# Designs tried in a protein design run: designed miniproteins, single chains, continued (3). Part 70

Each design is a single chain, and the fold is of that chain. pLDDT is the mean over its residues in the fold that is shown.

## One batch from the design tools (miniprotein)

Design m10425
Fold by ESMFold2-Fast:
Structure m10425 (fold): chain A 98 residues (1-98)
Amino acid sequence: MEKNKEILLKVLENIEKAKRGEETDLPKMQEIREAIKAGKLDEAAKKLREIHEEIKEARENITTEEKVEIVIELLKKYNELTEEVEKEIEKAIEEEKA
C-alpha cells in the first residue's frame, strides 16, 4: 500500500476510537481536544480544517486505490481461469499423444 493510504487508514481508525471515547495515538487529535477544553474554539476550528483538507486529499487517493484493488481481485480470478485452461490444454495434448 502507498504511504498516503496507510496514513489515511490510521487516521480513520483513530477518529473512530475518538468517537467512542477511546485513547488516540494522533497528537493533532489531542491538540484539538485540548483547544476545545481550553475554550479556544477558533484554534480548534483551524486545526480541524487542516485535518479535513488532508483527509479529503487522501480520500481521493483511497477511492482510486479501491478501484485498483477491484482490478487486482479480477486479475486473481483471471489467473485461476488461466491455470484451468492450461491444464485442459495439457490434457488435450496427452489425449492426442495416446
Scores: mean pLDDT 52

Design m10426
Fold by ESMFold2-Fast:
Structure m10426 (fold): chain A 54 residues (1-54)
Amino acid sequence: SDVEEAAKTLESVLSPLTAAHLMVSSSLDYLQHGSPEKAKAYDEVADKLVQEIE
């Protein structure tokens, strides 16, 4: 998926924690623009990244 590809790209050039933070920021942006489905997808990917670090 586009969300998974974006997360993978960010993680390859940034720390997983930084990538997770950017995914959460994107989730909030999508929510503000009326795309709750995309916001949820970004939030779920960010949560998985954080869970892997923990």
Scores: mean pLDDT 74

Design m10427
Fold by ESMFold2-Fast:
Structure m10427 (fold): chain A 86 residues (1-86)
Amino acid sequence: MKVITDHATYQGPASDARKKFLDEVTKKHNIEITSESGIGGLPDVTYIEGIDKDTGEKVTGVLRTITHLENGVSVTDVDLSLVSLK
């Protein structure tokens, strides 16, 4: 079982931070995202499915976003946890 965790902070709204983070983390870890879906009742959490491009193994997990104000500016923290099924 392979575990991939990553975290980053971006200035701006959750939607833009999520897109930027997923682009950066997929390149860094060589992952292809195949599905992104919201979880009912958890608007800050996204279920992620993907493929590890090095092995062809499926990876699944969650992306979480938290937006707050720092010095009057919107800042979004993004964290990811993915696990390989094999």
Scores: mean pLDDT 79

Design m10428
Fold by ESMFold2-Fast:
Structure m10428 (fold): chain A 82 residues (1-82)
Amino acid sequence: MSEEEKQKKAAEIEAEFFKQSKELLEQYKKAKTLDEKKAILQKYIDLYLTYTRQIMEVLDMPDIDAQLARLKQQGQAVLEKI
């Protein structure tokens, strides 16, 4: 796979992530309780990690599992402070 093909596939994955994240943002705006908002933020973190993994794999990035573990820890830390 060429570098141009990798970048194109990564951009397509990123576009799908932004589409899905907009749907979660609309749900977040409609949420009336803190618990509902936290549940939506957890879904956002899970979505972000899933699509980030796909992008990293397409771009042949090193240490994907270690990078994703760090991002997951950061996301959970933010969620716990809300």
Scores: mean pLDDT 84

Design m10429
Fold by ESMFold2-Fast:
Structure m10429 (fold): chain A 90 residues (1-90)
Amino acid sequence: SIEKEINEKYEEQLKKLEEEGKLDEESKLALKAVKYGQLLNKLATEDEKRKQKALEQIDKLEEKADDFEKRGASVQEILDVLEEAYKETL
């Protein structure tokens, strides 16, 4: 499944960061945000049933992108919004 593929990649990247001594709370949050972004993108392109919901969520995220850049949104806030967007595709 898409989730299995992306989660396996996420776990490999997390382990690599730990081995390189770069794993901290901020890098964990950033990597998790990347994971949800990759999930949304794959759902929008490869999942026939969830494609429309994923595309709608991506559009909403693009609308928020200017606000996030303008006010300097935290990694946690970006993660929270991406995770919420992914949950809307369920």
Scores: mean pLDDT 84

Design m10430
Fold by ESMFold2-Fast:
Structure m10430 (fold): chain A 58 residues (1-58)
Amino acid sequence: SAAERAAELVRQGRGGLGAVLLGRAGLDKTSAYEAARRGGADEETARNAGIAAELVRT
């Protein structure tokens, strides 16, 4: 899934790309944040994933 691929990118140190993929997957802000944190992202990267998801949906 897009969330699994995004989590893998976060593990590889490509958190920015992971955040964009979570946003493109149509996740809401909270779900994108949770997915990023579950993938090992730090708080800032997870927050940015949530923001990106919200922006892409609008």
Scores: mean pLDDT 66

Design m10431
Fold by ESMFold2-Fast:
Structure m10431 (fold): chain A 87 residues (1-87)
Amino acid sequence: SLLDELRARLEELVAEFEARVREILADPSLSREQKRAEIERLYTEAMERVAELAREGLARGIPLDEVEALVDEAMRRLLQIVDRALR
């Protein structure tokens, strides 16, 4: 279903974001400040991509409440990854 496709794409986006954050944290060439800046940049890009997927889902006929629930879950998970990385 379109709902299952949106869920899968958001789950893939969150997993890719977590993997990229781990790569940044593991990079010995980057300072702590550079790592923070790169993670913040990736977070902004991930937020924009979540918004794009939400708009596509709505345009294709997924109900607003279903899209909002999936977006809220994805955003919550992205923020948890950032919070853990920057502590």
Scores: mean pLDDT 91

Design m10432
Fold by ESMFold2-Fast:
Structure m10432 (fold): chain A 84 residues (1-84)
Amino acid sequence: MKVFVPRRLVGTAGQPVRLVASTDTVAASIDLYLDGKLVARSTNSETAEADVTVDTPGTYTFTAVATDSAGTTATAEGTLVVTD
């Protein structure tokens, strides 16, 4: 199993930004984190998606952790840049 996230996303403060993680096969779970906070979770799916609103401009890290039915994990990381 492989997990994929966009390497860089750009958003505007106070406006929703769509975060998406995808896998090449059905994952038992996919967890999406923004600066270490869980923002989305999916189970038995190839995607995890959330619309997140960040009120403070800055650079944020998003991380996806996917687990397959055998308990093997895959991780991918990207960056969200929020402008005013």
Scores: mean pLDDT 84

Design m10433
Fold by ESMFold2-Fast:
Structure m10433 (fold): chain A 65 residues (1-65)
Amino acid sequence: DDEELRREVIELAEEVRDKDPKSAEALIRAAEEGDLVTALAAAHELRKIDPEVGERMIELIRRLL
């Protein structure tokens, strides 16, 4: 559990909330709960809508694994 990486995941999710509120909400909840498998799945959905942010999100979550 890396507090700084987790915060970066949440901050990026907030940035894309207007584009994909469902994936953003799922990412924030999963990060807060430490459910990295669910977070990774949500990041893949986000990547379909915003590839750049989605890829960065996947990398951050993989570093938390």
Scores: mean pLDDT 81

Design m10434
Fold by ESMFold2-Fast:
Formats: sequence, C-alpha cells, structure tokens
Structure m10434 (fold): chain A 69 residues (1-69)
Amino acid sequence: MIDDADNTINNARNSGYTDIANQISTLKRELERAGDELAADPSPENLDRVRQLGDRLRQKMNEANSLIS
C-alpha cells in the first residue's frame, strides 16, 4: 500500500494533479505515524486508526487513478 501510494503520488504530480497528490502524501504520513503508534501500543484503538487511515488512503488513490486516466 505505502509503495503503491508513492507511485500514485508521482503519477498524479506528473499529470498535473498536485492537490490530490498532496492529499495522498499527507494520508501516507498519517498512516505511517499511526503504524508507529500501533507498534508502540497495540491497542484496539490504534488498530482502528490504522484501518481508517488505510481506507482513506485507498479512496484517494482510487480518485487519483481515475483522474490520471
């Protein structure tokens, strides 16, 4: 997912869709932070946060891929 996000960010930027590329970049950073928090404290709350951010990242990547085509 995170490697796929980098590819989507680069493709969106190269296609001139800077705003959505920046949104995906922000979600990627938030997901990485949430993953670090989950690793430090493997609570159900931290797991749910990772799931929610992962879902949002997937949605934004799908939007970007739709725009690039």
Scores: mean pLDDT 82

Design m10435
Fold by ESMFold2-Fast:
Structure m10435 (fold): chain A 95 residues (1-95)
Amino acid sequence: RWRVRVEVSDWRTINGTKSFTVTITLESEDGRLRVTVDATVTQKGDEWHVDVTIRLERGDEVRVEHFERTYPKDTSLEELIAELVERARALAAEW
């Protein structure tokens, strides 16, 4: 029922800080609801610091949610993406 597209950038280093980005787009089958998840993952010591913006669009209505989370360095990219997709779907269901 959702079309899901995931784009992951390569790691980049700026002033000794390593980061990458994850963009997830979810569209409902009828195209009426679109959810865009933009996440920046920054490595800080033994942790990933993840800054997330979720944008929900339904016609002319827009809702934006922002949150930050910390994950262990051994967290898989697949686990992170799965959690972000589930969070986006849950947020869409509540709206």
Scores: mean pLDDT 82

Design m10436
Fold by ESMFold2-Fast:
Formats: sequence, structure tokens, C-alpha cells
Structure m10436 (fold): chain A 62 residues (1-62)
Amino acid sequence: MSQEELDNEVAEAFALIVLAIVKKYPQADPEPALRIADRIIELSPKARGYAEQVRKAAEEAA
């Protein structure tokens, strides 16, 4: 297993957890979720699809 594969797997897991939290608490401030999504894309471009799902859910809640 390469370091890149591990980084992508971890980034995907974080994106999915944040997405679940945003969907459960839509009344919360979306800024932290948007910042996390941007950071995930910077650290792991392969996880961009999951990060975009977080961004979209946060924007829909706002």
C-alpha cells in the first residue's frame, strides 16, 4: 500500500464523516464544512468528488 493510497483513503473517510454531520445538522454554520472540503481537495485531489459532496450539502443548508 502506497502513502498516496493511504492519504486518499483517509481523505475520503473524513469527507464522508463531515458530509454525514452536515446532513444531520443543517442548521449549523456551514463555514467549517466548506473549509474542510477545500483542505481535502488541496491534500488529496483524488478525493475531490467526496469533498464536492460536502461543499454542496453545506451550501444547500445555507
Scores: mean pLDDT 74

Design m10437
Fold by ESMFold2-Fast:
Structure m10437 (fold): chain A 101 residues (1-101)
Amino acid sequence: MKDEEIIKEVEETVREIIELIKEGNYRKATSLQIGLAFRIGSLPEDLRKKVEERMKKIVEERLKEEPDEKIRKEIRETYETLLRDAKAFAETFKWLEEKMK
C-alpha cells in the first residue's frame, strides 16, 4: 500500500476506537486497539513515526472536544496502551527478522 493509504486507515481506525469508547463498547475498542498496535508495529520506522504523529493530533483534538472526563481518561489510557503495544510488536518483529534470515 502507498504510505498515505496506510496513514488514512490508521486515522479511521483511531477515530472508530474513540467512538466505541464513547459508546461504552470497550470489548470492540480493545480488539481494534490490539489489531492497530500490531499493524503500526509492522510498519517501517519512518512510516511508524508519521502514523504516531498523525494519531497524536487526532487524539489531542478529540480530547479537546470531549466534555466527559471519564471518556477523556479512557481515550488517553487506550492511546498510551496502543503506543506501548505497537513498540512491543516492533521489537518482536526485529527479533524475528534476526532469527529467520
Scores: mean pLDDT 83

Design m10438
Fold by ESMFold2-Fast:
Structure m10438 (fold): chain A 65 residues (1-65)
Amino acid sequence: SAEEKAEELERQVERGFDYVIEKGKPVTVSINSSDEVSERAARKAEEQAERAREAGVEVTVSLSE
């Protein structure tokens, strides 16, 4: 289902940001937000980018459709 896909994608985004925080290097995350699933991924990425910035990592989130 779309909800199961969104949940799995959100978990993948969280794991990706765990790696970003561990490495501590500046990163740009680009997300193409065209449907419900990608919109939820974009929102999770913004949330996780804020967490990374609080941990001292420079993160830019770029959203496109």
Scores: mean pLDDT 80

Design m10439
Fold by ESMFold2-Fast:
Structure m10439 (fold): chain A 97 residues (1-97)
Amino acid sequence: SEAQRAAAEAVELLLRGLRLKIALFLGIPVEELTDEDIRRALEKAGVDPSVLDQLRRDREEAARFLENELSEEELEDARAAAARYREEIARLEEELK
């Protein structure tokens, strides 16, 4: 549905915002930023590895919005994961300032 696509696009925009913040923090172009650079920057900023693992899980769960065959319960779980992912990104942005 359009609502599922809008949610997926919102998650991607939040990820793009975090990438820009990390690129500025590291002093490198965003197009050269790797997943390893992101992990290293967050670890250097004092982010616990468990938070990074939770962020990955919530992103993967939120991506289920792209599946047409999700039950109502699975759609609600994916929506809740997207909300948690947004909150986690906001917290990481605070730590990177």
Scores: mean pLDDT 65

Design m10440
Fold by ESMFold2-Fast:
Structure m10440 (fold): chain A 104 residues (1-104)
Amino acid sequence: MAAVELDVEAARAAGWSEETIEALRRLWTRFVERLARQPTAEESRAAAREMLREVAELLPEAPVAATEVMVRLASIAGLDEAELEEIVGRGVAERIMARIRAGR
């Protein structure tokens, strides 16, 4: 389930609020529903970019799982480091790309 769901137990152990956990779960579910409608590559990229902006707002409260969700979104949408830097800033973009590269 790690590929599709957030690790809510790890998030609670890290001191996350139930509100933050539920917000990330709702954002991920909405994104998966968009992909289930078999959108075009451009529509998928647009949805991922929108979701990345919303998830990035949760980074101060939930750095680990917000980063994990962003890694999944970037991988699915095929976003490069430059596009990520424009959405989330350089430091977060480098962290996302490092995790994508480590998973290969």
Scores: mean pLDDT 69

Design m10441
Fold by ESMFold2-Fast:
Structure m10441 (fold): chain A 71 residues (1-71)
Amino acid sequence: MEPNVEAFKEALKSKDPGMRAGAFGGAAELALVKPEEVLPLLEEALKDKSPATRVAARAAIEEVKRRAPEL
């Protein structure tokens, strides 16, 4: 699902914190399909300067661990 991963990457580069946080809609699903590409992006988002983005990243990581504990 490269088009969805590209959209996620582009949204994470946004100067708007709301756009970055909004990118996490479906991020857990993307991580289940492409963990090698998406999991590092979720980990980096935990260090984002926006609290909203960090909260969204943590929620996505928690969902991935719940659905696929091996990842």
Scores: mean pLDDT 76

Design m10442
Fold by ESMFold2-Fast:
Structure m10442 (fold): chain A 99 residues (1-99)
Amino acid sequence: EAKKYLEEGKKYFEEGKYEKAIEYYEKAIKIMEEEGSKDPYLGEAYFNLGLVYFSLGKYDEAMEYLLKAEKLYIESLGPTHPALIELGVAHLELVMTQL
């Protein structure tokens, strides 16, 4: 169920429909948080939502979700997983944009 909302969010993000992407990522996140999930899909939802907010120039919200994604990826996949490299690059780009 949550995975379907993740897929819809990705589709809208790829289409540049950022408001709809946010709506569907938030739906996916809500379901997974209510289930108490530490699933990597929750980390992916946080990461993608962070990228949408970054694309909208909402850098405070982008940072919040990127940090939530990082915490979950470390807890679910470990500190050396390749997903953390992509997250680290996005975080660095966001920090550099705010300088």
Scores: mean pLDDT 75

Design m10443
Fold by ESMFold2-Fast:
Structure m10443 (fold): chain A 115 residues (1-115)
Amino acid sequence: SLSPIEEEILKILEEFAKSVKDPELQQRLQTLIDIFREALKQAPPEDRDAVLARLATGLAGEILRWLEEHGASKEEIQKAVEFLRKVREVLRKAGIDTPELDALIERAEQLLKEK
């Protein structure tokens, strides 16, 4: 079974996926959520924090790449930044350090400023 932190992150992912207007991105995010859930179930307890950080960072990178490649609106970039900040907050409350996720959030914030 998933921990409360893992369930909270999956809830944030589901809410973000439902908020996106693009059907292709929504479908891709739903696929990533399913992969995320299965990866966490397979991870041994001692590795779960590292797996969770890696998966969250990987998902953030995929979202950011999609936003850059598909000419996302200022509103869509704002939603992505808010989503990534929520994920980071949950991980920080769990004591999980995510420097790569922090860098991706800064990059997304820079994209928002350039719109």
Scores: mean pLDDT 80

Design m10444
Fold by ESMFold2-Fast:
Structure m10444 (fold): chain A 86 residues (1-86)
Amino acid sequence: MEELRKKIREILTKVPGVTEEEAERIADFIVQLVEELKKKGNPAEKVAEFASGATYAELIRLGVPKEDAEKAAEEVGKLVLDYLNS
């Protein structure tokens, strides 16, 4: 999970207007969400969808433009899916 957290943080720090502290907070939240959903028996595809949606919601709350939030959320979702299927 540390490698997943690091990669999510890297994606988020490249988003305009997201600070390193906010990227770390969101990355930690998403990793915790992934762990809980996996523990509850959710398939990888559903876990990735939830991680993407949660990332989008957090970025929109920070005032990130929709286009940038969608791109980052898609990248995080893909990363989570690849991680769970490896």
Scores: mean pLDDT 86

Design m10445
Fold by ESMFold2-Fast:
Structure m10445 (fold): chain A 70 residues (1-70)
Amino acid sequence: VREELVRRLNEEGRRVDQAVKDGSTREEVLELIQRTARSVLGLMLVTVGELAEKRRGDKELAEELKRKAG
């Protein structure tokens, strides 16, 4: 699961690099970075919540993190 998050972060980083090389505007690149950061943060919160529930039965933490991810 954590390895999947790292893979997705690396893929998004490559997309940003490619957009810069393709001549995207500064505003377009910044928006892409901000959208990617929000998406990744949401995924991390949900993923950590699922792990807390599955690995140590912490359903309260899982519910809190899922709520914050929305």
Scores: mean pLDDT 72

Design m10446
Fold by ESMFold2-Fast:
Structure m10446 (fold): chain A 80 residues (1-80)
Amino acid sequence: SNAVFGQGQVISTEGDKSTVEVKATGLKVGQKVSVGIQQSDGTVRMGEGTVISVSGDTATVEVNVRADVGSRVTVSANAP
């Protein structure tokens, strides 16, 4: 099975969590995903996210990591 992969950016940060918007197909609301966030120092921080909305090829994911708005992100999930 092919993994789902998407790319996008952090669009907001609130408390200990961030919201990211990614371009990806095949994601479902409530699905758990792995998220890599590129930090300003060039390191990648890995976190777990949950898909909170999907519209066409765009998914919004809530991530359990506080990140800077505008940071580049990658999302991956296993296909069923």
Scores: mean pLDDT 80

Design m10447
Fold by ESMFold2-Fast:
Structure m10447 (fold): chain A 61 residues (1-61)
Amino acid sequence: GARSAGRGAGEVAAGGGDARGAAATAYMKQLNPAGARAASEAAVRHPEDVEAAAEAGLKAQ
């Protein structure tokens, strides 16, 4: 249950480039390329919010 967790976006913004890249790479290792593609697309739209990219990857099947 998420009621509001803006701190994640702030923390990702602090290490934005590396955190974003690491998350995308981890997805490619754990998930199939379809999930990684969805996560990468979400990360491009919201590069400061890696959590949004993670959720997009989970929703992609």
Scores: mean pLDDT 58

Design m10448
Fold by ESMFold2-Fast:
Structure m10448 (fold): chain A 69 residues (1-69)
Amino acid sequence: SALDQKQAELTRLELQLGVFQIAKGAEEMVLERNPDDEASRQAVDDLSQIIADLQARIAALKAEIQALS
């Protein structure tokens, strides 16, 4: 069903979000030790954008699931 497909997609997006949050935390730890590390700063910025985009998609998908329920 459409509901089952959206719930499966939500689970995938939530797992992806967790992976990127862990990656961002690791880069932030590197950056705390070396604040001038431009590569880690760029990685934190890039990961922050990916996380924000995933959170927006998760919120939209949760709203779609609620509308189908």
Scores: mean pLDDT 90

Design m10449
Fold by ESMFold2-Fast:
Structure m10449 (fold): chain A 87 residues (1-87)
Amino acid sequence: STSGTRALSREELEKEVEEGVRLIEEAVENTVKGIELAKAKREELIKNGKYSEEEIELEAIETYASTMPSEEMKAKLKELMLEDLKK
């Protein structure tokens, strides 16, 4: 009986687990994709020889940020990475 307890139905439990796994998979996929694209961008710009180290890092940050699923996440990641470069 679904009354007065924290007991979820099997279907509700499976759905909650599925949603959690999906969110984790999306986060991991976006992170891996962002890192790989940023690395490829750095290597491309280094090989080209036209860019300073600072310009290369800025382009890599932009590339990583562009893989974020929302504009809010993109802006925040870019801000945090730019702040890290200031160190």
Scores: mean pLDDT 73

Design m10450
Fold by ESMFold2-Fast:
Structure m10450 (fold): chain A 60 residues (1-60)
Amino acid sequence: SLEEAAQRVAEASGLPLDAARGIVEAVKNGLATPEQIGRAVAKATGADPEKVAEALREAR
Protein backbone atom coordinates (compact mmCIF):
# COMPACT_ATOMS: atom_id res chain seq x y z
CA SER A 1 0.00 0.00 0.00
CA LEU A 2 1.01 3.64 -0.33
CA GLU A 3 1.19 4.03 3.46
CA GLU A 4 3.49 1.00 3.91
CA ALA A 5 5.72 2.23 1.06
CA ALA A 6 5.84 5.74 2.55
CA GLN A 7 6.75 4.31 5.98
CA ARG A 8 9.62 2.26 4.48
CA VAL A 9 10.93 5.29 2.57
CA ALA A 10 10.69 7.49 5.69
CA GLU A 11 12.67 4.90 7.71
CA ALA A 12 15.34 4.51 4.98
CA SER A 13 15.69 8.27 4.32
CA GLY A 14 15.03 9.95 7.68
CA LEU A 15 12.44 12.19 5.98
CA PRO A 16 9.02 12.99 7.49
CA LEU A 17 6.21 10.63 6.46
CA ASP A 18 4.43 13.36 4.44
CA ALA A 19 7.57 13.94 2.34
CA ALA A 20 7.97 10.16 1.88
CA ARG A 21 4.37 9.92 0.56
CA GLY A 22 5.12 12.58 -2.07
CA ILE A 23 8.27 10.73 -3.15
CA VAL A 24 6.40 7.39 -3.49
CA GLU A 25 3.69 9.10 -5.59
CA ALA A 26 6.31 10.75 -7.85
CA VAL A 27 7.97 7.37 -8.52
CA LYS A 28 4.60 5.66 -9.16
CA ASN A 29 3.67 8.41 -11.64
CA GLY A 30 7.00 8.02 -13.49
CA LEU A 31 8.25 11.51 -12.56
CA ALA A 32 11.47 10.11 -11.07
CA THR A 33 13.30 6.78 -10.77
CA PRO A 34 14.15 5.13 -7.41
CA GLU A 35 17.84 5.72 -8.19
CA GLN A 36 17.33 9.46 -8.87
CA ILE A 37 15.42 9.90 -5.60
CA GLY A 38 17.99 7.82 -3.69
CA ARG A 39 20.82 10.12 -4.85
CA ALA A 40 18.87 13.33 -4.16
CA VAL A 41 17.82 12.22 -0.65
CA ALA A 42 21.35 11.01 0.19
CA LYS A 43 22.77 14.42 -0.81
CA ALA A 44 20.15 16.28 1.26
CA THR A 45 20.00 14.04 4.39
CA GLY A 46 23.12 11.83 4.40
CA ALA A 47 20.97 8.69 4.08
CA ASP A 48 22.15 5.58 2.20
CA PRO A 49 21.07 6.07 -1.46
CA GLU A 50 20.87 2.29 -2.04
CA LYS A 51 18.50 1.76 0.92
CA VAL A 52 16.23 4.60 -0.25
CA ALA A 53 16.19 3.22 -3.82
CA GLU A 54 15.40 -0.30 -2.51
CA ALA A 55 12.47 0.97 -0.39
CA LEU A 56 11.09 2.76 -3.48
CA ARG A 57 11.48 -0.34 -5.72
CA GLU A 58 9.46 -2.35 -3.15
CA ALA A 59 6.74 0.35 -3.47
CA ARG A 60 6.19 -0.50 -7.17
Scores: mean pLDDT 81

Design m10451
Fold by ESMFold2-Fast:
Structure m10451 (fold): chain A 82 residues (1-82)
Amino acid sequence: DPQVRRAILNLRIAIRRARAAGDDAVVALIEQAIAYIQQGDIDRAIALLDQAIRRARAAGDDDVVDLLNRARSHLIQAQAAN
């Protein structure tokens, strides 16, 4: 699924940026979301991304928030296409 591949690509970039910002909790949530995507559990992945977005927003990491919102949008489109 090209939407799932785009979501994972954005999440990998978000991990790199969150690590640079010292947001270990955000990194852990994104890594868990990727694991659920790989298992086909997109609903749980989206729930974890919603938690990651709230934490990144609270930390002021606007670039991480943007990447997570893009990944979330791709996952929603993947669900809608099926």
Scores: mean pLDDT 88

Design m10452
Fold by ESMFold2-Fast:
Structure m10452 (fold): chain A 94 residues (1-94)
Amino acid sequence: LEEEIKKAEEYTEKLYKAIDEGAPLEELVELAYKAGYYAGKAGALLGKDPEEVAELVYKGTLDYALSQPSISKEEAEKIAEAARKGALEGAKEA
């Protein structure tokens, strides 16, 4: 659990920094998936509903991506969906 929370924080920080720095979409999608994966896994270990955690991760990621002028709505959706998919997979591995 502690390792999963630490990894979730680490990858979320890396994702937000990469978004701010204009990293390629492929990199943002990979970072979002990893951030979501560890968040979903941590959530499941804490007894939270995997679908609710995945939805929160999706909405949070989408909101941040949409706040950036350099990211289109289509790109923001792809990044957010990667985070959601990661969260669901992470919860299964918990």
Scores: mean pLDDT 84

Design m10453
Fold by ESMFold2-Fast:
Structure m10453 (fold): chain A 99 residues (1-99)
Amino acid sequence: MEKELEERIEKLVEKLLEKGLINEKEGEKIKEAVLNSKLKEEIIELMEEALELGDESTLKKLIEMLIYLYENPETDEIVIEMELGAVEVALAVKKVVLR
């Protein structure tokens, strides 16, 4: 449900702030970019997974992508889907290696 997705992104942004990966202004941009995306659930799930794995490299890539989307709201959905697909594969590989 949409309320659960909003609460999840708020918790994600709080954790990113605690880790020093973003500032407050970047956090607001990330929240807006995610909530305005058709892929918001997929983005939230990938960010939660990257946080759980401690994959700061993947988190930084997702942060940069979301800030770009906030600044470029006309960005084609296909470009976003390709970037998320690459992140999903990278996280899946790390899960197998870390076990």
Scores: mean pLDDT 78

Design m10454
Fold by ESMFold2-Fast:
Structure m10454 (fold): chain A 104 residues (1-104)
Amino acid sequence: EDVQIMNIIITSNLLLKQGRYQELIEMLSAIVKENKDKPRVRATALFQLGLAYMKLGQYEKSAQSFQQSVDLYDSLGIVNKKTRQKLAEAYRKLGDYEKAEKAE
């Protein structure tokens, strides 16, 4: 699981740097779908999906992906501050300041 998570992060960072956002979204969407029994893998992929949507200016999809990532981490007892901060950023981009404050 940790090797898979690390591979997701490395590949996502590479595709983000290259501006290959649609390819990244397709890859991460497949990972989320194929890893129903691996919540940490799914949470990581959903976080990276949120970043890809953010780069495309698709803030509603970004917020949804970050929210699902937060929910999965919370279900595991993991407080992921970075994901919550990115969720808040997405809500601010949408003008939803109440949801942004609650996310932090």
Scores: mean pLDDT 88

Design m10455
Fold by ESMFold2-Fast:
Structure m10455 (fold): chain A 96 residues (1-96)
Amino acid sequence: MTQEQLDAEAALALAIIGLTVAMNDPSLSEEVKKGLEEAKDLVERASQAVRDGNWEEARRLYREAADKLREIAKKVTGEHRKFLESLADELERLAA
């Protein structure tokens, strides 16, 4: 496993943990939680693409997940919005 794969896997694992924690917040609407589940699926698929060495697919999934997270961020406030926007920025950085 390359250092680039290890760094990407670590970032994606933290993203999955953060999204899982957010989805367990009872104050969030079902619409927001569904969006978080969809974003988590995209991040998990990106993680699989990294493991497969498919960097083109991983970068596509990073951008798709970032776009999804920004859409969800518009529907939430406070720390949840900051987290989702920060995660989207991180995923776009990984896509570069």
Scores: mean pLDDT 84

Design m10456
Fold by ESMFold2-Fast:
Structure m10456 (fold): chain A 80 residues (1-80)
Amino acid sequence: MSDDSKEVLVGKAGGEVIEEARKRLEEGGVSPEDIARVVEELSRATAEQVKLVRDGKLSVEEAKEKLRRRGEELVEEAIK
């Protein structure tokens, strides 16, 4: 698999985590400002994981798992 393909898979996974987080936060009645903060944090995390996969420092599966875990952590904290 090419590096471009790996980056696309990680970026797509990050986008899916962001959309799932947004839905859960909206359903939880979280403020638009807090939703925007979580989305920004997950966008930054996605960019970091894409870079690490590009640099050969992480596998696609490790990056996806880190993004999913981070999304769950941020949503749980914001809903409390």
Scores: mean pLDDT 82

Design m10457
Fold by ESMFold2-Fast:
Structure m10457 (fold): chain A 97 residues (1-97)
Amino acid sequence: SEEFIEKSKKAIEQAKPLLDRAMEASNRLGEALQKDPEKFLEAVAEKEGLDLEKVTPSRAVAIVVGRILRLIGNILDGDLEGAQKEVDFLEEIVKAV
């Protein structure tokens, strides 16, 4: 509905600082994945508390994408605290690569 679209636009506008941080983190993670896929995989495994031998590159990418989708979902639901936690997770992986 038009009401849903208007509410979503307002939620996105209010979350702009978190979205800007998420975009920066996502860009840096993409660069890290291209530069050193093994280091990227290690950083994701360590942050998730997973055994490195059980994490494939595809799984590491899927974890990061899943966190980005949760961030967007939290923003659309107006859960800025949940969105903040997902941004913090992405930024911690960026610091590890």
Scores: mean pLDDT 84

Design m10458
Fold by ESMFold2-Fast:
Structure m10458 (fold): chain A 65 residues (1-65)
Amino acid sequence: MEEEIKKLFEELKKDPTNEEAWKRLLQLIPTHPVDKEEVLELVKKALEKDPNNIYAKALYRFLSE
C-alpha cells in the first residue's frame, strides 16, 4: 500500500496529466496516511497543466477541508 502510493507520486511527478494515476491515488488517500503537503503540491501542478482534471480537483477539495 505505502509503496503503491510512492510509485503513484513518482508517476504523477513525471506526468501530472495521468488520469488513471490520479484516480488510483484518490481511492487510496482517504484510507491511508499521506503527506498532505506533498499531495497538494502535485495537485497544484496537475491543475496548472489541466484545470479540468476532475480527480485532482476532488483531491484538492478533500485535502483543503
Scores: mean pLDDT 75

